Designed miniproteins, single chains, continued (2). Designs and how they scored, part 9

Each design is a single chain, and the fold is of that chain. pLDDT is the mean over its residues in the fold that is shown.

## One batch from the design tools (miniprotein)

Design m4281
Fold by ESMFold2-Fast:
Structure m4281 (fold): chain A 85 residues (1-85)
Amino acid sequence: NLAEEIRALFNKNLPLMESLSSTDEDVLEKLYYLLDLFIEKFNLPEEEAERFRERIKEALENKDWETLREVHIEAVVLAVDRAFS
């Protein structure tokens, strides 16, 4: 399962992402940049994009790195699914 493989990969990098909590602004910029790339390259629906942005903002406010990882995984899975549909 691609989603599970991506999740496992992100889980291995969770300690690194948590160490970046001191640079929340840089993390936020990178996350939004990645999301914007997926929107542009894979034509993600605006509704899905806004949902991801909301979750990213809330997760960063709460320092919830696990939720940030889940949002990334969902965005990648959605983008890949659309690319190969």
Scores: mean pLDDT 60

Design m4282
Fold by ESMFold2-Fast:
Structure m4282 (fold): chain A 84 residues (1-84)
Amino acid sequence: TETEKLQKEQRLVAQTLLEKVPNVSEKARELLQRVANGQGEGNDFFLALVEVGVDKTKQVLEEIKDQLDPEYVKNLLSLLSTLE
């Protein structure tokens, strides 16, 4: 389903952010851990991206873009541009 696909993409991004960005804020870490564990609710993923920041999130997306749906990456990059 589309919901399962979205959740899979969000979990992969959250897991990679936790691995590649070691000095995230405590708030970002808590939000990312919830999403990575499949326990993300409401806007948790979006709030995590705001806390991590646009530049770090874009860097991680570029590193794993081949593991993600190209349309998901494009949509997420568009969303991140609104946070700049």
Scores: mean pLDDT 81

Design m4283
Fold by ESMFold2-Fast:
Structure m4283 (fold): chain A 87 residues (1-87)
Amino acid sequence: DDSKLRGQAMLNVREALEALSKGDYEKAARKLEEAARLEGSLSDPNPQVIEKLREAARAAKKGDGEKAEEKIFEAIRLSNEEANRKR
């Protein structure tokens, strides 16, 4: 069920943003990697969304919270654009 996978991916993104706000970059990176894995498990995965989530995880691992947050918001924007596709 793609909607359930998307919901779990969004929960992981939200938990990553909370971890970033607390300076827990290692937890943020793990949550972003899990979100990317869930997005990759969809029946029609969006490779741009997955790549932005992986870039965010990499930035978090380097302690770059601003870059990680930037990449998360890029992923959210791309995901919303995909959701607006009709047939």
Scores: mean pLDDT 84

Design m4284
Fold by ESMFold2-Fast:
Structure m4284 (fold): chain A 68 residues (1-68)
Amino acid sequence: MSKEEIIEEAEKRIRELGEKYGLSEEEVEKYIQSVKTLIEDLFKKKDPRYKETVEAMLEGLERELEEE
């Protein structure tokens, strides 16, 4: 999977979470930027576990939103 495809999937998931939990557009954009930064760093390091790391971050985000 390309870097662009993973970013696209992450953006879609964050936007879906934003709708589900009533996040503002500004909050959604902040989360998207955080995930993009993480993905860029993982690809720069050539981390073979980048998929697992991104999934863990997205699951952590959903858990965080459930507590708010």
Scores: mean pLDDT 79

Design m4285
Fold by ESMFold2-Fast:
Structure m4285 (fold): chain A 83 residues (1-83)
Amino acid sequence: SFGTLPPVKRSASYELVTASGSRIVIKLENLLTTPENLELINELIKLANKLAAAGIDIELTLSSLEEIKKAVEELKKKLEELE
């Protein structure tokens, strides 16, 4: 539904506590709702869930596409360091 509308800037938050007690808080501000941006956001959430399952707390506030891309790369590096 979100991806079928014209691109608009929106704010959203994703908050979760895992069974291990790790916390995920991701706040998204002023982001265009394009399919590409939604795919990056989904990848970010997937990476955050993997790190939280490993016992790492994730707290992020992101207001641009470049900040999302940077966060994705940083979370990927953290996952590689755990392996």
Scores: mean pLDDT 72

Design m4286
Fold by ESMFold2-Fast:
Structure m4286 (fold): chain A 113 residues (1-113)
Amino acid sequence: ENYVPKEESVERLIKALLEAGVPEELARRLAEELKKMLLYLNKSHELAASDPEKAREYLKKAIEYAKKAVELAKEIGADESGIEEVEKSIETIEEYLEKGATSAEEIAEAEEA
C-alpha cells in the first residue's frame, strides 16, 4: 500500500516545494541532500544484520544529510507538512540508531572484559 520508490518520494516533495514557489536552485539542492540521505539509509538497512557497526556509520551519515535537508527546507519556507514528514523520518532513523547503540555497548563491554 505504501510501496513507492524512494526516489519518487523525494521527487514528490521537490514538486510540492516548486508548486509552493520555492526557487528551483534551492529545490535541487534539497533533492541532492535527500537522495544522499536515502542512499546511506539503504546501505545502513542492508548491513544492519550482518555488520551493525558499519550500518551505524551509514545511519549517522543519513541523519547528517537529513538534518541538512530539514534546515534547507525551513530556510526556504517549505510546506510544514512536508517538513513534518522529513522530521518523522529522522525520528525513525534515530530509533534504529538507538537500538544499534545498545548492541554496540554490549559488544564493547565484552571486548573490555
Scores: mean pLDDT 65

Design m4287
Fold by ESMFold2-Fast:
Structure m4287 (fold): chain A 70 residues (1-70)
Amino acid sequence: SKDELLKEFEKLGKEAIEKIKNGEDVDEVMEELQEKLGELLEKASDEEKKEMAKLWGKYIEEIDKVLEEL
């Protein structure tokens, strides 16, 4: 469902942030994140894609802040 897809999107963003903070390879974490998000976007409807775009804005800002502190 849309709610499940959005929750998975948020989970992937949060997990990527935690992995980067824990000292995992940033390049590997970001490649894995992009691959998994791409799979979710391929399954998403136009309505779901609009909501994902809103969530992406939130998580990209958080990821950028973490990357600046590395």
Scores: mean pLDDT 76

Design m4288
Fold by ESMFold2-Fast:
Parts: structure tokens; C-alpha cells; sequence
Structure m4288 (fold): chain A 105 residues (1-105)
């Protein structure tokens, strides 16, 4: 399925950006340990939402689409919260590309 292939492609890129964001949060001495723990949890939840979306793509493509968007929006909010504006912008472009490509798949 083209939708499954797209979800796997976007999941891999979103994971790369999420890990880059986490690395920057972990390296920031102004960020508290509680905030770092929250970032790890949010990234974990986004990853789970993307895994669920991939699993649903053939049987429930609309719910898969919604879950993928929730994951991306979660990562965008996280990047913005920690001032990672370049990563947030890349995630927004990824989200826009996903919406366009998924509708045509």
C-alpha cells in the first residue's frame, strides 16, 4: 500500500527530528531534569502514535492519518516549547508534505 510506505517514510524522518530535538534538550544545562523527563515521555508517545498509525493504515486509513498528525503536532509543540525553532519548522514542512502525499496515495 502506498499509504503504508508513506507512513513508514514519514515515521523515519519524524523519528530523526525527534531524536535531534531530544539530544539538544538533554545537552541544555538550563533545562531541568523534570523537563527532560517530560520531553522523553512526549517523544515516546509520538513514537507509539506513529507505530499505531502504520498498523492501521490498510484497515482504517482515516484513523491512521489522524494518529500520524497527532504525533507530528506533539513533536512540533515539543520543539517550540524548548525553542528549537529550526526543528519545529522542519516538522511543519514534513507535516504539510505528509497531508498532501497521503491524500493522493
Amino acid sequence: SKKVELLNQFKRRAEELALEALRKVEADPSVSEEQKEQARKEIGLAGLEMIIAVGQAKTDPETAFENALRAMDRLIALAEKFGLHDIAEELRRLRDDFVRQYQSA
Scores: mean pLDDT 89

Design m4289
Fold by ESMFold2-Fast:
Structure m4289 (fold): chain A 95 residues (1-95)
Amino acid sequence: SFEDYVNELIEYGKRNPGGARHLAGVSRLVLEGAAEVDPRVREILERYEKLVKEGKLTREKIVELAREVYEATGDENLARQLMVVASYELVRQEE
């Protein structure tokens, strides 16, 4: 499930912050590329960035945003890229 994947990513980020940073960097490039061509992805990414800025990012909100990416695009891999970026950011905010 998306919830299980977010939980795995958070635990990975706590145990391997260097590896998690690298994966998040690659995933961010994929997301930014998708946002350039799909306004629905851009809106979801903008809402994600607002949650980060306001310190309101949670596991539940990451799952909801990833679900919205999947519903909008049909691309489960793109939804997973969002979960990678957002889970890494959540770990950084909780440290």
Scores: mean pLDDT 88

Design m4290
Fold by ESMFold2-Fast:
Structure m4290 (fold): chain A 92 residues (1-92)
Amino acid sequence: MQAEAVARIKALLEEAAAHLREGIRALQAGDFEAARAHFARAEEHFREAVELLATAPLSQEQRDEIRAHAAALQAALAPEAEAALPLIDALA
């Protein structure tokens, strides 16, 4: 049960990160409709991951594993997100 929850949370975080990356690329290409769709999908997957993390009976070790995985995904996305900031600011 717990191992399945960890795997599902990690998979949801990976899907969210993939959609964020595609959204950033779409934004850089000027495809604002595609960017919006990808960002919406990223939000949905992230929300589901957070809900599972809150409700699943996880050990501290399993929570630390998920946290480390999320940190690695954030670090991988940070350069692409920073490059997109001028476009995001222009949309505000």
Scores: mean pLDDT 78

Design m4291
Fold by ESMFold2-Fast:
Structure m4291 (fold): chain A 94 residues (1-94)
Amino acid sequence: DEAARKGLEEARKRVLQLIDETISKLGEEFEKNLGKDKEKAVEIAKRIFDAHYLKEITEAESLEEQKQIAKRYNELKKNMTDEEILKLAREILK
């Protein structure tokens, strides 16, 4: 069904735009808190990480790709230190 496919594609594009806007706003807050409030910077960094993986899952073309992204996300989340999450947030904001 071509109409259903177009509707889903348009919905995905809107979700991706909202995620990009969220990451941009979080990035500004992250920069303002980096070096001033470590606890808040780490909290914002975790939100950036979560938003980035939501973006990757939304961009995924198949359920199998979504499963691999979710597995990678969960493995990274298990043992990340505050310094590692701060570094990852900086990489995402490039």
Scores: mean pLDDT 84

Design m4292
Fold by ESMFold2-Fast:
Structure m4292 (fold): chain A 100 residues (1-100)
Amino acid sequence: SMEEIKKILEEAIELLEEAARIAEELGDTHSARLFRTLAKRLREAIEKEASKEEVIELLDQAEMALALGALRAEEQGDLESAKRLREMAEKIVEMRKKIN
């Protein structure tokens, strides 16, 4: 339903905003900006009642961004932040499954 999709997208937005804070604390300004941009696009998708296809594409972009952020955290030796970002990517995968 549209109400269930909206709830999932709101959860994804909160997750991406938390991911942006993690990236910022690591000094990964690129990932932080990308996570905030994706959160903004998800808010816009809610407002315009975007298609399921558009929503899935945004969630796929979020999953990829989180996975890359985790890799960068790992390369810097922050294994705890890397694990958190990977777990966030897994949550995005589960959210995508609920929409499809």
Scores: mean pLDDT 90

Design m4293
Fold by ESMFold2-Fast:
Structure m4293 (fold): chain A 61 residues (1-61)
Amino acid sequence: SAAGEAYVRKAGEAARAGDGQAAVDYAKLASETGDPGDATAGAVVAHEARKYFGAEGEVRQ
């Protein structure tokens, strides 16, 4: 859906900026839109952002 795609894009932007927390939050919003493809794409972006940011505990909140 358009909303899910927008959230995946936002997660990617946050990941590029090194903001793993924002990337994870946007990925969760993408999964809530009901599109499995958007949920999967968001999860991948969030996983990469966590590695770049280096902080796992922080990104869960």
Scores: mean pLDDT 68

Design m4294
Fold by ESMFold2-Fast:
Structure m4294 (fold): chain A 95 residues (1-95)
Amino acid sequence: MRDERIPPLVQEANRLLDAVRNNAPQEVRLKEAEELRREVETFASLLSDEKLRQEILEKADEVMEAIRNNASLEEIEKKLGDLFDTINEAGTKQE
């Protein structure tokens, strides 16, 4: 089952990963992380479940912190995977 609201968040996450993998300048990586955070905030604001909203925002902050701290590709991929899994769970529970 696919939720149409998930693909934009997936695209932003993939754009951030591409920027990190391609050794984009720090300002570009931070911009992609900021755009992902804004999409996450928008998505979270549409959710009625307060706990899921808090979890998603927390995972997005972890991604931004990893980017600001110049974390490894492995660390960033792990945090993005965790964020993505949480977003998918929230989307499938929304009825």
Scores: mean pLDDT 76

Design m4295
Fold by ESMFold2-Fast:
Structure m4295 (fold): chain A 87 residues (1-87)
Amino acid sequence: MKEIEELKEENLKLLKEIREKVGKILEKLGLPEALEEWEKVFKVTEDVIKKEKDLEKLKKMKERLELFLEKLPELEKALLEELKALE
């Protein structure tokens, strides 16, 4: 029980950090419409984390969120390359 609640809190903290960083990236890139869609994804993800009762699934979520956070600079670069290719 306590381990599940602790892991939920860790996942929610990671999601909050990802949300803040993604928001800053999308604002820098001038993509406010993309930010609106990402906010919907973050809300759904938060609800999934809060409802999850499987310890292994919560561990897997944490690994994925940590990996996503680590890859954010590469994602920013990829988005910049895509935007330049459309011009």
Scores: mean pLDDT 79

Design m4296
Fold by ESMFold2-Fast:
Structure m4296 (fold): chain A 99 residues (1-99)
Amino acid sequence: MIVEEIAELAQEAEEYEKKAKEYEAAGELKKASEYIAKAIGHRLALLGLAMEYIGKEVPGKGPNDKEFKEIFEAGVKGDLEKVKKLLEELIEKYKKELE
């Protein structure tokens, strides 16, 4: 289910960001950069899944930076109900704007 995949990607991205900070603190800048790249890749994949979920009813629409942050934070916490609620609220917002 897309909501579960979003939460998994968010959790993995946060772990990669933590590892990047650890490697940076250790002076291992090349490894830090590798883990930053992995975290960015997971965040982009999460954005793609969010746009797929929303796009079933409102094609080409996705979360803005603030909305993405809220979805990401809910996903990191494993709060699947909140992830779903945030996505459904975006669908309703965009449906209302389409006239």
Scores: mean pLDDT 87

Design m4297
Fold by ESMFold2-Fast:
Structure m4297 (fold): chain A 62 residues (1-62)
Amino acid sequence: SELEELKELAVEQARVMHRLGVPDEVILEQITKVLLSRYDLSEEQIEEIKKAVQEEIDRMKR
């Protein structure tokens, strides 16, 4: 689905940004801004993508 594809792309972008030393809050803000500006997504869909991004950031810290 488009949502699952966007979720995977957002998670991959978060991995790259995290490896470059971008702070977690900046990663989440930038991904959210891109999703809101380019895609017609519901608040629930955006929160689902943000949750996936946060889970990946937390995983990378361990």
Scores: mean pLDDT 82

Design m4298
Fold by ESMFold2-Fast:
Structure m4298 (fold): chain A 99 residues (1-99)
Amino acid sequence: MEAARGILETVIKRLEEYIAELEASADRDSPVTRWKLAQAYRNLGELYEAIGDLEKAKEYYAKADELLSTLSDEELATITEEDILEYRRKTLEEPYPVE
């Protein structure tokens, strides 16, 4: 269904906007922001793979892996459940109103 592709492209744009927000942040070099960027790049890679853009998928997977490699175990330990929930809120749309 072309509608499914349209939904995926909408989610891709949302993730790209969130990545731009994180990159523009004064705190972009913080462990939390680097983790959020890595997670967003990973999710973009998965979405581009789903729509058949394997070259972009590979590029974003590489960006995610590069960012994750800059994070130490000590820095990863600073990431809280609240940070994970905030990332999920920013990247997941409210489900279509179902009754």
Scores: mean pLDDT 75

Design m4299
Fold by ESMFold2-Fast:
Structure m4299 (fold): chain A 87 residues (1-87)
Amino acid sequence: SFEERLKKKKEELVANTPEEEKEEVAKLFELAYKEFIPTWRFLLEKTYPGKLSEEEIEERAQKEAIDLAYALVSGIISAIKRSKALK
């Protein structure tokens, strides 16, 4: 389910985050995927006009939003780790 995928991706990101930033990273991931859902919905409706059902649009928007949010937040985690390694 999307809920299970969301939980798993959040847990993976938090596990890969330094202790001090775990709460901020979890919050950022939740904000990011929620922001991306409406954008992906709009893009899918515009790209495939009349070709996707409402359910298919929602499913694709949620999946793409989670994947994009995961990629973005993973990049941020890498930047945090790099910053902490540079004195």
Scores: mean pLDDT 83

Design m4300
Fold by ESMFold2-Fast:
Structure m4300 (fold): chain A 74 residues (1-74)
Amino acid sequence: MDEVERLRREIRDTLRQIRDAVRRGDFVAVSIHRAEYDILVDELVRKMRELGASEEDIERERRRLREELERALS
């Protein structure tokens, strides 16, 4: 539970870095933080599954994160 919350905070911080990089027009930083985001999301999903989260919960989290990423990239 606490480890999932820590991963969610790291993902949130990475999304802020992406949004800030987009605002600066720094496409190299966007690419780097996007790669970090993908790794963190994979780790979050793996950890949620290890802790007994349902596939429905995992898919809901993935959808929410995808929507947040799309907003950060806009």
Scores: mean pLDDT 86

Design m4301
Fold by ESMFold2-Fast:
Structure m4301 (fold): chain A 84 residues (1-84)
Amino acid sequence: EEERKRLAEDVRKSLKALGVDEETINEVVRAVQEGDVEKLKEIAEKYFKEGKFDVSTIVYAAALKLEGKSIEEIRKEIEKWFEK
C-alpha cells in the first residue's frame, strides 16, 4: 500500500515534468493507486502507438512494478516492448 502511494507520486511527478495533461496524469495515478495493471498497460500501449515513448515507458514500468517485477526484470521487459 505504501509502495503504491510512492509509485503514484513518482509517476505523477515524472509525467508532469514531461508536460502530460492533468486528465491523463489523474487517470494513470488512479490506476496505480487501484493496482490496475491492465489499465496501465493499455495506457502505455496507447502512448507507444502515438510515438510518445517516454510517457509509454514510465506507465509500462509502473505496471511492471505493481506486478512485483524487479528493476532488472522491468529493464528487460521495456527492451522487449520496444522491439515489438
Scores: mean pLDDT 80

Design m4302
Fold by ESMFold2-Fast:
Structure m4302 (fold): chain A 84 residues (1-84)
Amino acid sequence: SAAAQAALQALTRAAQRVLALLNLNDFSEPAKTKEQEELRKRAEKVLKELLAKYKEVEALGVTISKMLKQVVEKAKKVLKILKS
């Protein structure tokens, strides 16, 4: 359906944003500066948006690629670190 295609495209775009963010930044270490704290807040928002889009696509019963599922799993791990 058009709704399913739109949701999948939104998930794909969110996954691309997460991959770009994670490729350019290391969140495994605690923030040492205010700028790093602000970056972590922006990262948390982007990661949460990916998870929200994933739930929308999953609710529609659309087949999600292994690659997208791997990005979501990576996002969950990073989000857990950011909330520590």
Scores: mean pLDDT 84

Design m4303
Fold by ESMFold2-Fast:
Structure m4303 (fold): chain A 59 residues (1-59)
Amino acid sequence: AAEEAARAIAEELKRRGLVTDVEKTAAVLRPFFEPYNRSRVLALARFLQLDEATIARLL
């Protein structure tokens, strides 16, 4: 489910400390967002409180 996917992604970001690096964060997250359309990617990224620069790199 989207909620469970968001939880798993949040845990990965915490473990890798990637929140401060837009390019590395986007590269790690890209496979997790691959099956989602743009609107779902945007909703999930904002639910995870990603910065706008990282969200732009995922779209």
Scores: mean pLDDT 65

Design m4304
Fold by ESMFold2-Fast:
Structure m4304 (fold): chain A 60 residues (1-60)
Amino acid sequence: LSPEVRATAERLVEGAKKILTPDTDVEELAENVARAVLIQHPDADYEEVLAFVREYLESQ
């Protein structure tokens, strides 16, 4: 992934954390973030972005 794609994904995850509850589906959140990243970076690979978002969320 390019540094710009990673930075966008990280910013979107940090924004989403403000609305997270214990009942939030982390996998659905990851998929929604990955799709939002692709709107800003359509040349990015969905599976690579999704894998990065999942790893980022799991590292928290």
Scores: mean pLDDT 77

Design m4305
Fold by ESMFold2-Fast:
Structure m4305 (fold): chain A 75 residues (1-75)
Amino acid sequence: SLEDIVAEVAAKYGITDPAQIAAILNLAQNALYLHEKQGEDFEEVAERILRAAETLFDPRVVEALKEVLERLLKS
């Protein structure tokens, strides 16, 4: 599940803050929604979300989000 992917990736990057884990999950869910329900290209959506995340979160959270999005792209 998406929650399992987020939990595994967060652990890998040493992210333990529940708020940061929730942010990664919510951003990944939003990317899937825009792709699956709004018909946007997933790679373009992922790039936009990652650029926005770079202005809001520390680099480790951004790298974790990037890995989650890359795993979703390969699914």
Scores: mean pLDDT 86

Design m4306
Fold by ESMFold2-Fast:
Structure m4306 (fold): chain A 84 residues (1-84)
Amino acid sequence: GAITGTLTLSGGAVGTFTVTSVSGNTATGTYTNDASGVTRPVTLTVTKVLSDTVAEGTLTDTETGGTLDVTLTAASAEDMAAIS
């Protein structure tokens, strides 16, 4: 299936991250906010791996250039390994 995870943003917002490509520690994809349903094009750079499925990183909106600190919870350890 598609590589997916849940992102928790520094403000407490939660959404789904769907990966389209990976290069090194940077994953490109889309982020859909669970409360609003709004989808944004984003890049996620993993800065610290905490467990087989949990990492800290920086999320960048590719349209606005805005950046946020996030916690990633990957759908599986395989999905985490693909994006870290």
Scores: mean pLDDT 81

Design m4307
Fold by ESMFold2-Fast:
Parts: sequence; C-alpha cells; structure tokens
Structure m4307 (fold): chain A 120 residues (1-120)
Amino acid sequence: SLLDLVKELVEEVKKIIAELKKKYEENPETPALEVVEELEEKVGELLEKLKAPLEIADAFRELLIAFREAVEKNYSTEELRKKLDELIDKYEKKTDNPEMARLLSILAEELVELYEFLKS
C-alpha cells in the first residue's frame, strides 16, 4: 500500500541519517553542507529505487529543501521545526491524508535531531 511504502521510505531515511551521524562523528571537520548534500543524494536515490509516487517524492524533497535552507541560513532548531511543520500541514490539507502527514512528521523529527547533532 502507499502507507506501507512511505513507512519503508521513512525507515530507510532514518538509516541514512544514522550513517551520516556516524560519518560526521568520525570526521567532525566535515562541513554541515556536505552532510546535507549526501543526505539529498541518498534520499533522491531511495525515492527512485522504491518508485515513490510524485506526490510523496515532492513531499520528501520539500522537507529536505527546508533542511538545506536551515543549514545555509543558520536557523535556530525552532525555526527549522516551524518550517517543517508548515510543510506537513500544507501536505495534510492538500491531500486530506492525516496518516501520511503523521509519517512525514516522524521524518521531520529525524531531520530536527540531525540538525541539532550538526550544531553540537
């Protein structure tokens, strides 16, 4: 089902984020923007591999764009969280799919945790 696909996408993105955190911990001189670029590349590959529908792929890409913007503009964690929540709210209203919005919220929390890790 579409819900099962998005659950799988979220779990795979969590694995990507965990690998990036480990790589950054081993190489703390790595620019945060390089971590963003690797995240974007790996998530892009994942969306193509699992043949994510355009609507789902666009939602994931919009969250990653907000994450990139936060790193580039040095947002506070609260500013990033607000941006991600706004995107998820727009998605829920557009699609009338609260279960999918909930899964995107899990991804958003993972991005917020990665952001805090990169700022530490």
Scores: mean pLDDT 87

Design m4308
Fold by ESMFold2-Fast:
Structure m4308 (fold): chain A 89 residues (1-89)
Amino acid sequence: MSLEEKAREGARQAEETAKRAEEELRKAADVTSPEEMKEGARKSYEAALRLAERLEEAGLREEAERLREAAERALKAVVEAAEKIAKEL
């Protein structure tokens, strides 16, 4: 897989992960802490930023920017969902 293809797949997986995380938090609120979900989302965000840096080094600056934007949206979505679920508990 090329770096460009890897970035596109990573961005798509990040969005899917955010949606699944919201459903999982809603289902497992009694078992899984919203704070643990936020920590996981931040760790995934950092991994995406490191991948974006490698894409820039490879000359794929537009792909790197799209990955960063997708990762930021995914992080915000998970954090917002976790905080919303925490308030409902």
Scores: mean pLDDT 72

Design m4309
Fold by ESMFold2-Fast:
Structure m4309 (fold): chain A 103 residues (1-103)
Amino acid sequence: MELADEALRAGGEGGLGAMKAAAEEGGSTGAAAAGISGVGGGVGAMIYARRGDAEKAVKEAEEGGKTAAKAALIGGGEKAGKKAEEAAKKGAKKAAEAAKKAA
């Protein structure tokens, strides 16, 4: 499997999870912002994974996940923020594991 495709998919799953968490506990605006931030982190992870830079891929996925969690917290409140953080961390871990396959 292509490492870049796995990293992008994992980041997208994290973003979607954060979006769902925000939507369940709060407003659609927080859900949209969380989804966009999570996907952005996944894209960054993909770019660095394509370069074979596992360390930077992990950082991009983690930063995207943190931004998604903050967006969910602002739009959906504390419960949305916690669920979004968990979903984003799960996506970031998958992206990091995909990047490590390049090692």
Scores: mean pLDDT 62

Design m4310
Fold by ESMFold2-Fast:
Structure m4310 (fold): chain A 68 residues (1-68)
Amino acid sequence: DGTKIADELFELFKKKALESTVEEAKEEVVKLLMEKYNLSKELAEAIAENIIEERKDELPEKIKEEIE
């Protein structure tokens, strides 16, 4: 089960991945986590990866293939 914050971060990831690339979308989520929640890069990357993995079935097919 996702939290409200995880839902918002996942929606941001989907929008950014469609606008640009999966890598750039991940960087945006990591940056937001670091800046807003004062997390280390390692923790921000782990949280972003976890949110994406937990919700990968909700991704557009094109983005889902890119994550593999």
Scores: mean pLDDT 77

Design m4311
Fold by ESMFold2-Fast:
Structure m4311 (fold): chain A 80 residues (1-80)
Amino acid sequence: VSPEAVELLRKAEELFSQALDALMRGNVDEAEKLLQEAIKYYEEALKVDPNLEHAKRMLEDYKSGKIKEFFEKLKEKYGL
């Protein structure tokens, strides 16, 4: 795996974590914004290394609505 792809993947995961944190604080708009930025970094990582299975899965889950469903369940669980 290239160091550039690893750094982009790391940034995507950091932004995804920040999106979850923002959601738990009740800031839904910021959480959605951070999620979109995380997805963009997963896409950039795949441009550098197209064999990143984790990044592929995250993009598939986002496009299929699975990540949005997960966010909705978290909002319901935490009364947001």
Scores: mean pLDDT 80

Design m4312
Fold by ESMFold2-Fast:
Structure m4312 (fold): chain A 81 residues (1-81)
Amino acid sequence: DLAEKEARAEEIAKETLKKLVENADDPEKAIEILEEAKAELRRLFASDPERAAAAEATLEAAKKMIEEDPEKAKAAFEENL
């Protein structure tokens, strides 16, 4: 059921944001967390490429923020918790 997968993706995103806030001062660990989340979402939406792509795009944007300015990324992630 796509609706159940969507709810699970929301849970993954929320948990990922919490971990990113905790590890924003460690960019290497933050990137690892994002890559794990992307892999899980890709597996979850293997049969729905549009939803998989949207979720991955959001995580890729977060990854770029961490790589460019970890401190600013942490502030942004905290606002979304």
Scores: mean pLDDT 74

Design m4313
Fold by ESMFold2-Fast:
Structure m4313 (fold): chain A 83 residues (1-83)
Amino acid sequence: MDIKELLKKFNELPKDKQEDLLKLGDELNRMRAEKRPREEAEKLITEFAEKYNLSQKFKDELLRLYENGETSLANLMEAVLSD
């Protein structure tokens, strides 16, 4: 998905979902910098996924992005929109 289409679709999501994803991204990047355990990242990802009824595929993808250090906002938006 090109970046303009990604941003357009992301802006069509509920405002609370947009803000919570931005906060999740910030927390995941902070946790990664602090070398926090995988289980703590998984907990935050699971809480977000359960709040918005997202799939196991979404949880697996976000955890993969976290472990690979690929927690850019674009990658997180694409993961949410691909569910």
Scores: mean pLDDT 83

Design m4314
Fold by ESMFold2-Fast:
Structure m4314 (fold): chain A 62 residues (1-62)
Amino acid sequence: SPVVEQARLALDYFAATTTDVDEARVFADSILAQMESEGVPQEELDELRARADAKIAELEAR
């Protein structure tokens, strides 16, 4: 889905460019909520959540 592909890129880009863990969490939550409202399947939502969580964990490890 193009919208899911854009969400993946947005999460990757934001996680790569921010150093603020709280800002990254808020951004990830907003993207996931938007995808859920668009009717994205649970499988895709789980993948996006796992992707966001992994990036946030990487930021927290700094």
Scores: mean pLDDT 80

